# Designed miniproteins, single chains, continued (5): the designs that were tried, part 7

Each design is a single chain, and the fold is of that chain. pLDDT is the mean over its residues in the fold that is shown.

## One batch from the design tools (miniprotein)

Design m16211
Fold by ESMFold2-Fast:
Structure m16211 (fold): chain A 102 residues (1-102)
Amino acid sequence: MEEYFKHLLENTDLSEEHVRAFLKILEKYGVKASKETLVIAALQIASLSEYPEEEREKAALAIAKALGVAEEKQEAFAKDLLKLSELIENKEDAEPFIESLP
């Protein structure tokens, strides 16, 4: 995961804490994807706040589907992505969120 962390940090405008939160979400849901796919996903997550509120869940679910998250876990994954997107948009510390992930 260290190579993935460095690649995401170099290819996105996310803070180290936001990259760690994203990687922990991926690990929680067993997501396996290329570094390139994860950069695209991270950029999409950062832009979720640009969607109307009623469309954000659908956009997050589309990311979950693109990353191959199991159908029964897609809603929970999407909620974690929406939370991460809010922390990124507000430039908030992701550490409490990371610690709260089961």
Scores: mean pLDDT 79

Design m16212
Fold by ESMFold2-Fast:
Structure m16212 (fold): chain A 61 residues (1-61)
Amino acid sequence: SMAEEAIRNARETGKVTLEQALALAEAMGIDPEKVREEARKLGGGEVLSAAQASAAVNAAL
C-alpha cells in the first residue's frame, strides 16, 4: 500500500511523496487535506523530506 511505502521510503531515503504522506494520514484517521495544506506551508511539493512530512502530519492533528 502507499502507506507502507511511505514508511519504507522515509526509513531508506529520508523522503516520501506527498501522495504517500496523504495515504498514511488517511490510514491513521488524520484529515489528508489538512496535511496537504500544512505541507504546502512548509515549502513542500510533490516530494517531502521525512521531517516535512512529520511536521505536516503533527500540524494537522
Scores: mean pLDDT 78

Design m16213
Fold by ESMFold2-Fast:
Structure m16213 (fold): chain A 67 residues (1-67)
Amino acid sequence: MEDPVVSLEEKQELLQELKAAAEKHPDNVAIQTMLDIMEAKIERGEPLTESQLKAMRTFLDNEVKQG
């Protein structure tokens, strides 16, 4: 359907963003959990859709700003 799968490069970019956020906010369980989920998806070769990527980035932005 119309929800495109993001590239491996975009998944890796999000992973790096999540790692940076997790290092800055080590006590934020939500960020740590999202990092673990993303690492697991990459390790398993699971596809990530553009909508899922956008949702994860929105969540991360909200957590970082209200931290």
Scores: mean pLDDT 78

Design m16214
Fold by ESMFold2-Fast:
Structure m16214 (fold): chain A 75 residues (1-75)
Amino acid sequence: MQEKLEEYNKKNFEDFKKVIKSLPLDPETQERILKALEEKGKTEPVSAAILVDVLRELGLEKYIPEFLKKLNELK
């Protein structure tokens, strides 16, 4: 719908992808996180809140602090 939303989501998705791939996660887990972020990004900004929501939905709540820390360190 909003062209700017897709552009914003693409940029944030790249950052999240770098963080996810920088962690020692198996490929299946990485793909599940990325797919869920893409699905959420269809209607919502891919922000830290969406990352938290995705991790919660995938049962990876315990990794939320680690992911947020890595995201902050990457920037």
Scores: mean pLDDT 73

Design m16215
Fold by ESMFold2-Fast:
Structure m16215 (fold): chain A 105 residues (1-105)
Amino acid sequence: SEEEARLTQLQLLQNQMSDLGREVLSSDDFKKRKEKIKEILSIVEQMVSVIQGMLKMRKRITDLMEKLKAKLEADTLSKDEFIKIMSEIMGLISSAITILQNVID
């Protein structure tokens, strides 16, 4: 899935950052250190982009839950709306679980 690819990308970027960090610490050339530090910063920016993608999924689930709760409390929730909202929430949760299982396994 798209989300699974993003988590895999995050792990790869973390490994690249660790390797570059070691190179910075072992380098005697300040110019080479500056270049490697700039590469690390670029990787951090990519990691932030991936994390934002995961945060959007969490935000979407939260927004759907709040919408469901508000409609329930206002006694305006239809059966069709309940089914639609719950299907979207369950789909997002299933995707998140699959991603987490693939990272842990």
Scores: mean pLDDT 66

Design m16216
Fold by ESMFold2-Fast:
Structure m16216 (fold): chain A 90 residues (1-90)
Amino acid sequence: MEREEKIKKLIEEYANTDDPEKQREILLEIAKLLGLPEPKTGRELFEMQDIIAEKAIELGMSEETILAIGSVLSGLLLMQKSIDKLIEKK
């Protein structure tokens, strides 16, 4: 339960930052909380996005947490931001 709350906060910070270095640090922290191995290359870090979501499902995390992870890491949040900007512009 406490692990889920920490992951939710990290996902929220990831969504609210445009700093690539901070985004990377947040992804590494989430991976660590899920017990995933440390990525050694940029490719492994990129692949970690999918692995994070799968690991959260394996650990039986809540649907809300899984959706938050999936939305941010699969680009759904970026799509939502784009839609919001289009609506704002009209």
Scores: mean pLDDT 67

Design m16217
Fold by ESMFold2-Fast:
Structure m16217 (fold): chain A 90 residues (1-90)
Amino acid sequence: SSTTERLQELIDRAEAAIKAKDYEGLLATLEEIRDVLLQTPVTSEKQKENMQKAVEMVKEALEKGDEEAAKRAAQSGITLAGAIILEMKR
């Protein structure tokens, strides 16, 4: 589906941002992933909460200059987006 293709593109963009240390681009991409997942019917309420929490944790880590915490929180959101792609392919 177009949603699955968009989520994969956003995951690839987020991973590229981590490698490039483009943390502004990383945060913006995770916010786009959040918005897509919030509108995706197979996303559970708990998964929506976890994605919102991942975005907030990245934002807080970047405000504190904690790159490692930002990467861990971002990886949590990326992993969640990947799980939704797999669920949509069933």
Scores: mean pLDDT 87

Design m16218
Fold by ESMFold2-Fast:
Formats: C-alpha cells, structure tokens, sequence
Structure m16218 (fold): chain A 90 residues (1-90)
C-alpha cells in the first residue's frame, strides 16, 4: 500500500527530528507508529518493510526507556510481538 508506506516515512521522519531535538518520548512514540505501518506492509508481503519495522521497534524501546515513558515502551513491545508473529508466517 502506497498510503501505508507514505505514513511510515512521515512518522519515521518525525521520529528522527524529535530524537535530534532530544525529545526522546516523542521520538519513541513516532517510531512505534512508523513500525506499526511497516508491520502492516510486512503482512502484505513486504519483507523489507518487516526488517525496517524491527529497527524502528528497537529504536522506540531504547528511547522510551531513556525517557522513562512506560506507555511508549509497552506499545513498542506490543509492536515487536506483532512483528515476530508476521515474520514467523514466512
């Protein structure tokens, strides 16, 4: 889906901008949203999107812990679990 890819790109860009600004909680939340869109692309068969989602989940978890954002950390963990189930269905 072109829409999902565009949304993932937009969230990824917002996450990178927030991270550069030191807004780690905001960056973590945007990386979670980017990962969720990429996981939907992976469910459509886009394996490269699945790999990218894994990187964003890792970034989100790291930044959420750094910020002390327990909600964002839980959302990143849930996204990671969803990604793992998608990748198992290879």
Amino acid sequence: SEELRKQAEEYGQKAAEAEKAGNYAEAARHYVEAARKLIELAEEGDLIAGIAAGLYVAAASFLAEKAGDEEALKEAEEAGKRLLEVLKKL
Scores: mean pLDDT 89

Design m16219
Fold by ESMFold2-Fast:
Structure m16219 (fold): chain A 67 residues (1-67)
Amino acid sequence: MEELIDKIAEEIAKKFGIPYEAARDIVRMIAELGLTPEEAAFHLVLKYGIPYEKALEAARAAQEMLK
């Protein structure tokens, strides 16, 4: 589980040019907390200052990779 989360986080960080810690938070919020991509994206705007549209696309990609 943790190994999969870290792997997806690395791919998201690389693809969207966001910090690894932000990508890891997205994956964890969706996988462990069951948040929607919209909810996860909102958290990234508040915590990291990432633009909502970019955070939302990253969160949607993370959700797709977790299927």
Scores: mean pLDDT 83

Design m16220
Fold by ESMFold2-Fast:
Structure m16220 (fold): chain A 85 residues (1-85)
Amino acid sequence: MEERKRIAEITREAVDLLERDPSKEAFERVVKLGREHPEAFKAVAAAAIDHIYRLDKEKGKKLLEFYRENSDDLDAVAKAILDAV
């Protein structure tokens, strides 16, 4: 129960960061937050990819496919997100 609440709080922080400023620096902060909280990384990465999809649908679709194929490789997913912004 506590882990789910923590994941939700960390994911909300990531979403709030991107909603305030969808800059490369904000995505770097979001990726760092996900790395510091590995239990939340998949949710944080999904939120970041969804935000990119709203800004650029083609780029977001490509990232979503990469994420689905590499969901267990946190470093590869983090790099792909940062390379997209």
Scores: mean pLDDT 82

Design m16221
Fold by ESMFold2-Fast:
Structure m16221 (fold): chain A 80 residues (1-80)
Amino acid sequence: SSAEAEALKSRADALVEEALAAIEADPSRADAILEETQARMQALVDEAKEKGLEDAQQYILERAAELGRRAAAILERARA
C-alpha cells in the first residue's frame, strides 16, 4: 500500500542520514558503519520486494547508492 511504501522510504532515509552523521563524527569507523547500514537497507529492499512495493524498492536502492557516494565524499575530506 501507499502507506507501507512511505514507511519503508522514511526508514531508508533515516538509516542514510544516521549513517552519514556517524561517519562524519568518526570517519575511522566508516567501513563498519557502511557494512551495518547496507545490511539494514538490504532488509528494507527485501521487505519492499516481498510486499510488491516496486517504487519503494527502487527508492531504497537509490538511497543506498547515495549513501555510498556521500560517505566517499566525507572520507575524501577527512584524508586532507
Scores: mean pLDDT 89

Design m16222
Fold by ESMFold2-Fast:
Structure m16222 (fold): chain A 82 residues (1-82)
Amino acid sequence: DKKKEELLKKFREAQEKILAEMEKNYSPEDVELFKEYLELQLKGIERMVKEPKYDRREGYKLALLENKLVGEEFEVDPSLFE
């Protein structure tokens, strides 16, 4: 589904911006831990988006939180998680 793929793309872009800011202000060890955390979150989002059996509302909340953390405003359609 193109809409779900676009959401995953936006989530990934937000994570990349967070990592870039972390690299400027934090130790390499903290950045690596945060990177691992973001990779696990992204895998969770991909699973929720692709698997109809799972509640996708948590994926939507995570995408909104990541958007807020990078200070970007982008449209996250809740219907992608219905």
Scores: mean pLDDT 64

Design m16223
Fold by ESMFold2-Fast:
Structure m16223 (fold): chain A 65 residues (1-65)
Amino acid sequence: MEATIVAGAVTPITASREEAIEKARERARELARQSGAKEVLDEEVVSIEQIGDKTVVTVAATVLR
């Protein structure tokens, strides 16, 4: 059965956009693993927002359970 996991990561604004996105993807993969997902099928960047001194990236991962 497929499921979607949504995960966010917060990085300092001094971090690169690439680093911020990768941190959010790593978070999504960790949550997938903790949830007992068998495989991560897809990872999509949902949003990238700057809030004060921080960059917030949200990723949606489609996983197989």
Scores: mean pLDDT 80

Design m16224
Fold by ESMFold2-Fast:
Formats: structure tokens, C-alpha cells, sequence
Structure m16224 (fold): chain A 100 residues (1-100)
């Protein structure tokens, strides 16, 4: 159901925020949290298919961030850049959802 998918999305967003904080990027975590709240509000008005696409995107993002967090060859600068790109992509996705 839409409610079940939204609950799963909310949980994954919370996991991403916590991971970014654990990586030491508190300011980026705060920016992501703001974007996550906007995403959730837009997704409440979105179709089931749009919610499923968002869920898939967020699952992929969480997996990539976990890999980066545990990789000692990735610099803090590269980690920050990856998180910044992620936030930008989510903002663009939200704007696309608002237009559909």
C-alpha cells in the first residue's frame, strides 16, 4: 500500500541521515533532513508508482553511502562531494515530482 511504502521510505531516510552524521558531516545531514521532509510531503500526494521509484532510489543511495562510509580509500572530501551530489539529485527529483 501507499502507507506501507511511505513508512519504509521514512525509515530509509532516517538511516541515511544517521549515517551521514556518523560519517562526521553534521551540516550535510541537516541539509539532507530538510530535503527528506520535503520529499515525504511531496510523496504523500504522489502516485504509488512514483513512491516505488523513490523507494528504489533511496535504497540504492543508502547502499552506496554504506559502501563509501566503510571504504578507507575514499577521502573525507570525496565523501562530502558524494553526499552533496546526492542532495542535489534528490532536490531535482522533488522538483520533477511537483511538476507531474
Amino acid sequence: SKEEILAEIEQILEEIIQLIREMGFDELAEEFEKVAKELLEVLKESSLEQQKIALGMLKSILERLKAIAEDPSVSDEQKAEAIERLIKELKEFIEALKKS
Scores: mean pLDDT 87

Design m16225
Fold by ESMFold2-Fast:
Structure m16225 (fold): chain A 81 residues (1-81)
Amino acid sequence: SALEEEVKRLLEEARRLIEEAERALQAGDFDTARRLVEEVVRILHEAKELMKQLPEEVRKEFEKELNELDLRVAGIVMRLE
């Protein structure tokens, strides 16, 4: 469905931005890492809202990835302290 493809696209975009934030953090570019994390948080929130409209079986698969990405964001935020 179009909704399923949109959720997948948002999660893929979030993963890409997380990888960019992790690279920025490794390079000592804390300002870029913070900006990217802010974008990721917005995208993950949007994905979570759209997931509420998906069938249970499809939602469970995306929930696992969403939880993984959320934990990676938390890890970056801790290192920005």
Scores: mean pLDDT 88

Design m16226
Fold by ESMFold2-Fast:
Structure m16226 (fold): chain A 117 residues (1-117)
Amino acid sequence: KPVGTARVRIRLAPGARVTLTPRDLKEDAEVMVTVVEGEIRVTADGQEPRLLRPGETVHLTLKPGQRLVLENVSEGPAVVDVAVRASGGTLIVEGPGKRLEIELKPGQVRSAELEVP
């Protein structure tokens, strides 16, 4: 079955946190998180937290209803690339005063950037 892909570059101020929630999933979502700059704590529902440094990538599976939290634990700004693949649904990316929604349309790739203060 064709999957939709969302690619989001997230810029996080020191101590900033963003939550990624795939909504209306019919099946599990595949998530890839790559740190470009800074140190990111990656916390997926039902999984142990991971600390990622620049150049590191983690592959995660999110089940329907599960969330992913990315937190900048460095003293400087961080940059993280996230790719989410699913057979449908909508990716919600939410931080303080910021919200982004990306529809996961099968066979399409959508890209966005988000800056979190």
Scores: mean pLDDT 86

Design m16227
Fold by ESMFold2-Fast:
Structure m16227 (fold): chain A 83 residues (1-83)
Amino acid sequence: KVPEDLLKLTDEQLRELAKAIRESPFSKEALDRIAERFGVSRETVVYLRGLLLGYEAFGKLHPSQVPEELRERIEKILKEVLK
């Protein structure tokens, strides 16, 4: 299930969040700081990090992670962040 607070972000906010996640170490403290900075839950930060790692590894998002109607939007943003 996609976190509701992620769905409330604009494309620009989602890009900045994804970029911050990509540039940070994977630690509880770093993830909590990002969650606080962007006003999202820690669960949302962990979820988006999983999508970033999956997209970087496989070049696509799995249907079980993101519904079809959101997949194109999220993949476009992740592609921009990873270029």
Scores: mean pLDDT 79

Design m16228
Fold by ESMFold2-Fast:
Structure m16228 (fold): chain A 69 residues (1-69)
Amino acid sequence: VPALSAAQIAEIAAKTGISAATAKRVADEVLKRLEEGQAIDAFELAAKTGISAATAIDVADVVLELVGL
């Protein structure tokens, strides 16, 4: 899976309303799950990162668009 740039992390933060630091943590978890062939579960992602499940869905959608999935 392609790595995300700082500009792409900033785009995720802008689209979802979270900080760039939080966007990076959530995006890193999404990318890790994609690399490991694991399902992207919004509730598990929210639990690991401390954001809402709705925000986790939004972040995951933006990450998937940016990596071409």
Scores: mean pLDDT 79

Design m16229
Fold by ESMFold2-Fast:
Structure m16229 (fold): chain A 86 residues (1-86)
Amino acid sequence: SEILSVKEAIKVRILAAEKAARKLGHKNLKVDELKLEVTDLDTGEVYIAFITADGRIVVVNVNTGEEIVFSPEEAKEIIEKARKEE
């Protein structure tokens, strides 16, 4: 398991949600770091990401229930990116 600070965990969750939304074709995204939400302003769809105990990141479309899962290896890349963007 990856040991993250609270700030790193917030950044990781936001980056994962944004990456998943963009992969699904959402382009007009609003980030709300306090709510840990990424919203498509054109559709109103909201994405939230969770870091799992097994090292994956699961991104959920709150409106549809669709899940995008990042493997532990993909999650590690997102974590490294979040740490470098300070």
Scores: mean pLDDT 84

Design m16230
Fold by ESMFold2-Fast:
Parts: sequence; structure tokens; C-alpha cells
Structure m16230 (fold): chain A 81 residues (1-81)
Amino acid sequence: VPSPEALQKLVSLSMKMISASVDLIAAQKKGDKEGAKKALLELSDVLEEMAKIYETDVGDLDLAKSLREKSKELREKAKEL
């Protein structure tokens, strides 16, 4: 059962994810490789923080694993830029 504090952290991280996604789209439209790389790394970090909350505070191990796998994919994409 998630605590109110865990839910508030997830809301905050969701807002950070939206901000990083907007930055990524803007960088891609401008052809800004460094900006896109930075946004991908920020998204990767947000997903890893979410995964920890889902694993520890919520107890959803399957979702935590999925979020960590997506975080790794974004980090690998950033390395290719």
C-alpha cells in the first residue's frame, strides 16, 4: 500500500519527466545533439528514481524492473548521440 509521501514523490517525478520530455522534443527539433543527450540522461535518472519508489515504497517489483530497463535503453541512446 503506497504512503501519501510515496505518492507525492511520484507526482514530483512525473512533473520532472514531463519537463525532460519537452526538453528532448525541443532539442530534437533544433538538431541539438548535446541537448537531446542531456534530456535522455535526465529521463533515465527520473525513471531510475521512480523504479526505487515502486520497488521499496509501493512493492511493485515488475513495474520497478520495467522502469529500470527503460532507463537503461534511454542511457544507451544517449551514448549513441
Scores: mean pLDDT 84

Design m16231
Fold by ESMFold2-Fast:
Structure m16231 (fold): chain A 65 residues (1-65)
Amino acid sequence: VKERIDELVKKAQELINEMVELRRKYRQAKAAGDEEKKQQYEKEINEVSKKLTEVFREIRAARAA
């Protein structure tokens, strides 16, 4: 149980780091007026957010077991 939670926490931290980098790239694209890259990074941010929601759900379930 603890090992599974630790693995999920590590996965969540990796996704959070990915989100931070994508937000940084999004801001750079916005400053440059690159609408195509802005839309691309926005979609990637939404996908990472979805994955984070699933990982947090799994952590909650594992703690409840």
Scores: mean pLDDT 82

Design m16232
Fold by ESMFold2-Fast:
Structure m16232 (fold): chain A 58 residues (1-58)
Amino acid sequence: MLSPATIAQLEEQLAWYKKQKEEVQAKIAENPADQQAQRELQLLETGIKTLEDLLAKA
């Protein structure tokens, strides 16, 4: 069983990833040719899915 502190940390990371996704989307709007920002968006979406899966298994 995951500790309450670990669950809270994962929830905080999930919230942080969602906020970063918004910031990266804004960056892409300013420079649509920024492939690094587009890659960061993909990584953030993958991270969100991973954290949601971990919380579901907890």
Scores: mean pLDDT 81

Design m16233
Fold by ESMFold2-Fast:
Structure m16233 (fold): chain A 95 residues (1-95)
Amino acid sequence: SLSEEELQQEIGKALAIIALTVSANSLRRQGTPEALAAAEKLDEARTIVANSPDVVEALKQAIELLRQAAKEYPEVADEINETIRILEKVLEAVK
């Protein structure tokens, strides 16, 4: 049976995956080379979160990867930073 803590971590993981998926799709709709490259970084972050047994550590790694992506793709940094804010709120809820 799932504990309340395990359920909270699974909900947090699901919310992070949804946020990363929605943001990647938004960047792909923009269709610029920078937006498409940034969307690939969001997909990489989603893979880290989806495949990690440690949700807290996965969220920390995903946030750091997205911080680097915001520096690399300043043209779409505002959209990346909004996704980081969502992931930081999820991290606070699960740790």
Scores: mean pLDDT 90

Design m16234
Fold by ESMFold2-Fast:
Structure m16234 (fold): chain A 58 residues (1-58)
Amino acid sequence: GAAEAAKRAQNGLKAMEQLGVKNPEAIAALQEGLKAAQAGDGASGEAGVRRGEELAGI
């Protein structure tokens, strides 16, 4: 759901920051997923988070 997608996006962004991973495409995808999830669009949120996780290798 949207809340779970938002949590995943936030966790992914935090993990990338803590690991020092500088992947602009992954960060952008996670941020777009977070924005969609916060707007209540769970499907777009989950898609963005999945793309960001794949690009980040997490």
Scores: mean pLDDT 80

Design m16235
Fold by ESMFold2-Fast:
Structure m16235 (fold): chain A 81 residues (1-81)
Amino acid sequence: SIEDVANQLISLLPEELKEEARETIEKLLEAVKNKDEKEFEESEKRLLGLVMRAIHLNPELAEEMMALLSELGKLLRELWE
């Protein structure tokens, strides 16, 4: 589920980034519900930025974080259907 993938991704992030990531994912879900393509793209870029910062701090988790980010993005895009 989207919730499971999101929670797994958030669990790998530094404590300082967890709340911002959660808020960004909530904005992505709201953008899908509202069919707001601009907000979706902006929030997806924000989430990518947070994940890239997390990877910089913990490079050994890069593959896992990117895989979870990719799966989350795929599941969110499927909701546009």
Scores: mean pLDDT 86

Design m16236
Fold by ESMFold2-Fast:
Structure m16236 (fold): chain A 79 residues (1-79)
Amino acid sequence: MRLEIVAEAETAAQAEELAAKLTAYAEKLGILVDSRTTGTTSTLIVDVKDVTTATGFAIAAIGLSLEVGGKSVRIRELP
């Protein structure tokens, strides 16, 4: 399944740090990621094999956002 993860932070530096950490998480799982940071918003698109892997990304995104001082995380399945 294809997921879009959108993370917002207070600063561009925090948004870049979130994107880098989530990209590293995906790379450790052998998953290709399309990562884009614009201002204070980071967007990641990942192809995951199952709902369990998708849940892992959701938990990682929330946890890393809390650690960095992020504002919000939004996750949705793409067609």
Scores: mean pLDDT 80

Design m16237
Fold by ESMFold2-Fast:
Structure m16237 (fold): chain A 64 residues (1-64)
Amino acid sequence: SMEEREIAEFAIKLAEKDYPAFAERLREALEKGLSQEDLLAIGYFLDSKGYDELAQRAFDLALA
């Protein structure tokens, strides 16, 4: 969905400097379609960075 893409793109931008392998994994996942595991990983990453509301939205999308 557009919301999944926007959340993933935000996570990639946050990750690209300090977590380049994770950012590359997410870019590949966007091309293939985000799995539930990808959305959970995004949620945990965003939560760890203090983006609690976006993290919760990623978890909700993963479990839908």
Scores: mean pLDDT 86

Design m16238
Fold by ESMFold2-Fast:
Structure m16238 (fold): chain A 78 residues (1-78)
Amino acid sequence: SEELKKAIEAASKLVEEFQRAEDLGLPATELRKEVLEKENKVIDEYTEKGDIEQGYRDVTKILEEAVEKARKLIEEAL
């Protein structure tokens, strides 16, 4: 699925940004928790509805927003 590929790419970028934040001693724990909670809500909703492709699109958006938040956290610390 193309939407799944985009979600995986966004997740990979977020993992990189979280690793950078951790290496700098920055508190990314709350953002990580927020992302997980938002993802779980989307996945639960779309698993129940059967629209898995829309679920992947919504997850990608959450992950991309989290990447920008993580980058902002790092930039403000430097």
Scores: mean pLDDT 82

Design m16239
Fold by ESMFold2-Fast:
Structure m16239 (fold): chain A 63 residues (1-63)
Amino acid sequence: MTVNFVVPSSKFDESKFSNKEIEKLGGRLTGLFPSNDKNVVISVEVPEDQVEKVKELLKKMFS
C-alpha cells in the first residue's frame, strides 16, 4: 500500500529523515520530491498492517 506524506519545504530537513526506521516496519521509500506548492512529498510502500505506524513515524520525524 502506498502512503504519500506531505511536508512543507520549510520543515523538511533530510537529516531528520530515517529510511532505516521505515525499513524496520517493512516499508520502502519509493519517492521523495518537491511539489509545486513548496512542499516535499515522501512516498512509501508499506504493508497494510504497518500503514498507521509509518504515518505516525513520519509525523514524528517532521514535527
Scores: mean pLDDT 77

Design m16240
Fold by ESMFold2-Fast:
Structure m16240 (fold): chain A 69 residues (1-69)
Amino acid sequence: VKKTVIVDADPDEIRKGVDELAEATGMSDETKRLLTDQLIKLAKSRPDAKFTITVERRDGVLRVYVEVS
């Protein structure tokens, strides 16, 4: 299972994007919270950035890739 979202460096957009990723990939509430918190912290430092976030579940492993542009 693989899902990608592109979000602005805005807390509400980040929360929506992480919710979509969590629903599509079966992400735990703990992982969802940690990812959201880290992205919001990054957004405070990079308020003009776009985040491309890809979550992949394969072979029992959840991988998260974040591209900042």
Scores: mean pLDDT 82

Design m16241
Fold by ESMFold2-Fast:
Structure m16241 (fold): chain A 81 residues (1-81)
Amino acid sequence: MVEADQPLLRVTVVMEGSSLRDVAEAVQMFYDAGLFPFVRVGKRTTLSALLPGERLSVLEEAVREASKILDRIELTIEPSP
């Protein structure tokens, strides 16, 4: 039943690691969590997706785990227009 369409959240994760391996491992964590289906990896990489709010807790957990192996991680969450 259609009420209000569940608002999608625009999420952006900017990651920086000391090595491409660390960044790739962090990206794999997000991919395994089903959060970002497509990404290109460098020492600095950006993941962007539209996610329903139900996935926000999974995203936050993945960011927390990735932060353990990365030099820097930034998460931006915005309501989709």
Scores: mean pLDDT 71

Design m16242
Fold by ESMFold2-Fast:
Structure m16242 (fold): chain A 74 residues (1-74)
Amino acid sequence: SGVEEEAKKIRESLGVTEEDENKWGPVILKALTDPTQELVDKLKEFAKEAKEKKRYKLAKTLENLVKRLEKILN
């Protein structure tokens, strides 16, 4: 429950569209519930894509999430 709520807040705070939520929501939720290196790498791809599209706030939030998850995995 808490993880689903955190994932929702991350999506909402970043101004993501319903389409973005459908694409990225499941990955973010899985990374928060069951982090793996593969999911972390996927989030790094999303952060890079967001930065390329000049969505700097989204990219920064994803980069911060990646750093937090990498600490859990190591």
Scores: mean pLDDT 75

Design m16243
Fold by ESMFold2-Fast:
Structure m16243 (fold): chain A 71 residues (1-71)
Amino acid sequence: SKVSMLLEKLKKATDPDEKIELTKQILEQNPSEKDLSIIEKIADNDSDKDTAREIQVLLGVHDLKTAVDKV
């Protein structure tokens, strides 16, 4: 799937800007909870804490949008 291809690219990405852009692209594809968990683990294990924080913010915004849509 497109999400699986983007996740594989994200796992191999070393550039901060590429990691952020790939995360945004994955979130636009309506990823599963399993896919979101993979992104969270990638962020949690990133040695660049600024990049990790930005990915975590993107995940938080996605979760908030999903919660609002169910109300």
Scores: mean pLDDT 80

Design m16244
Fold by ESMFold2-Fast:
Structure m16244 (fold): chain A 87 residues (1-87)
Amino acid sequence: AMGFENIAMEATNLSTRAKKLGDEAKKKGDTTLSTKANSVSGTSRDLSDTARRYSDNNASSSVGDQLAIQLQKLKDTVKKLEAELAK
């Protein structure tokens, strides 16, 4: 419930960011990075959908904490992929 909408919003934004990264990697000829970025985009979309579903129900704060940990791991992955593309 509380906090789940923020997780969903950030996960949606991360999905868009990862998709743009995948498109940029493809333009630079890095098909491996593009595939990884598109995979993260999909996983972030799934996390957003899961968080929205929990915002409609009285889910516990511990579930929210687990989703927040998953979101942070996805953010870290996107940052690493962005750094790899910048090399």
Scores: mean pLDDT 83

Design m16245
Fold by ESMFold2-Fast:
Structure m16245 (fold): chain A 65 residues (1-65)
Amino acid sequence: MSGPLIKAIQEALVRHGYPAVVDGVLGPAARAAIRAFQARFGLPDDGVPGPATLTALSALLGVEL
């Protein structure tokens, strides 16, 4: 994934109360925030932003991806 896409995901997570660092890198902190989101919405909590996770982020957090 490109840095701008990861950065957009991180910014959306921070705006909605999930702890993330906006650095454009899919590191342990970013994966932890994605797992928290996935667990909250009943998705597999693997920390990987796959198509289902990206669709949920777009639909539920108002992120244009």
Scores: mean pLDDT 72

Design m16246
Fold by ESMFold2-Fast:
Structure m16246 (fold): chain A 67 residues (1-67)
Amino acid sequence: SLEELQKKVLELLKSSDKPLTARDIAELLGISQSSASKALNELVKKGLVEKRAVPGMPRMYAYSLVK
């Protein structure tokens, strides 16, 4: 389910020492970038994850846990 995927994404972000892109999460979890992006967007909407532009990379975003 999307909720189970959101939990896995949160665990991954919690264990990471750097912000992760949708591509990073997709590769680490063995899922599509579309699925990773959907889960990340839901977590951003819930206020649990921050979305920030990657410097020097147009249209690329990195995600981290909200403080």
Scores: mean pLDDT 83

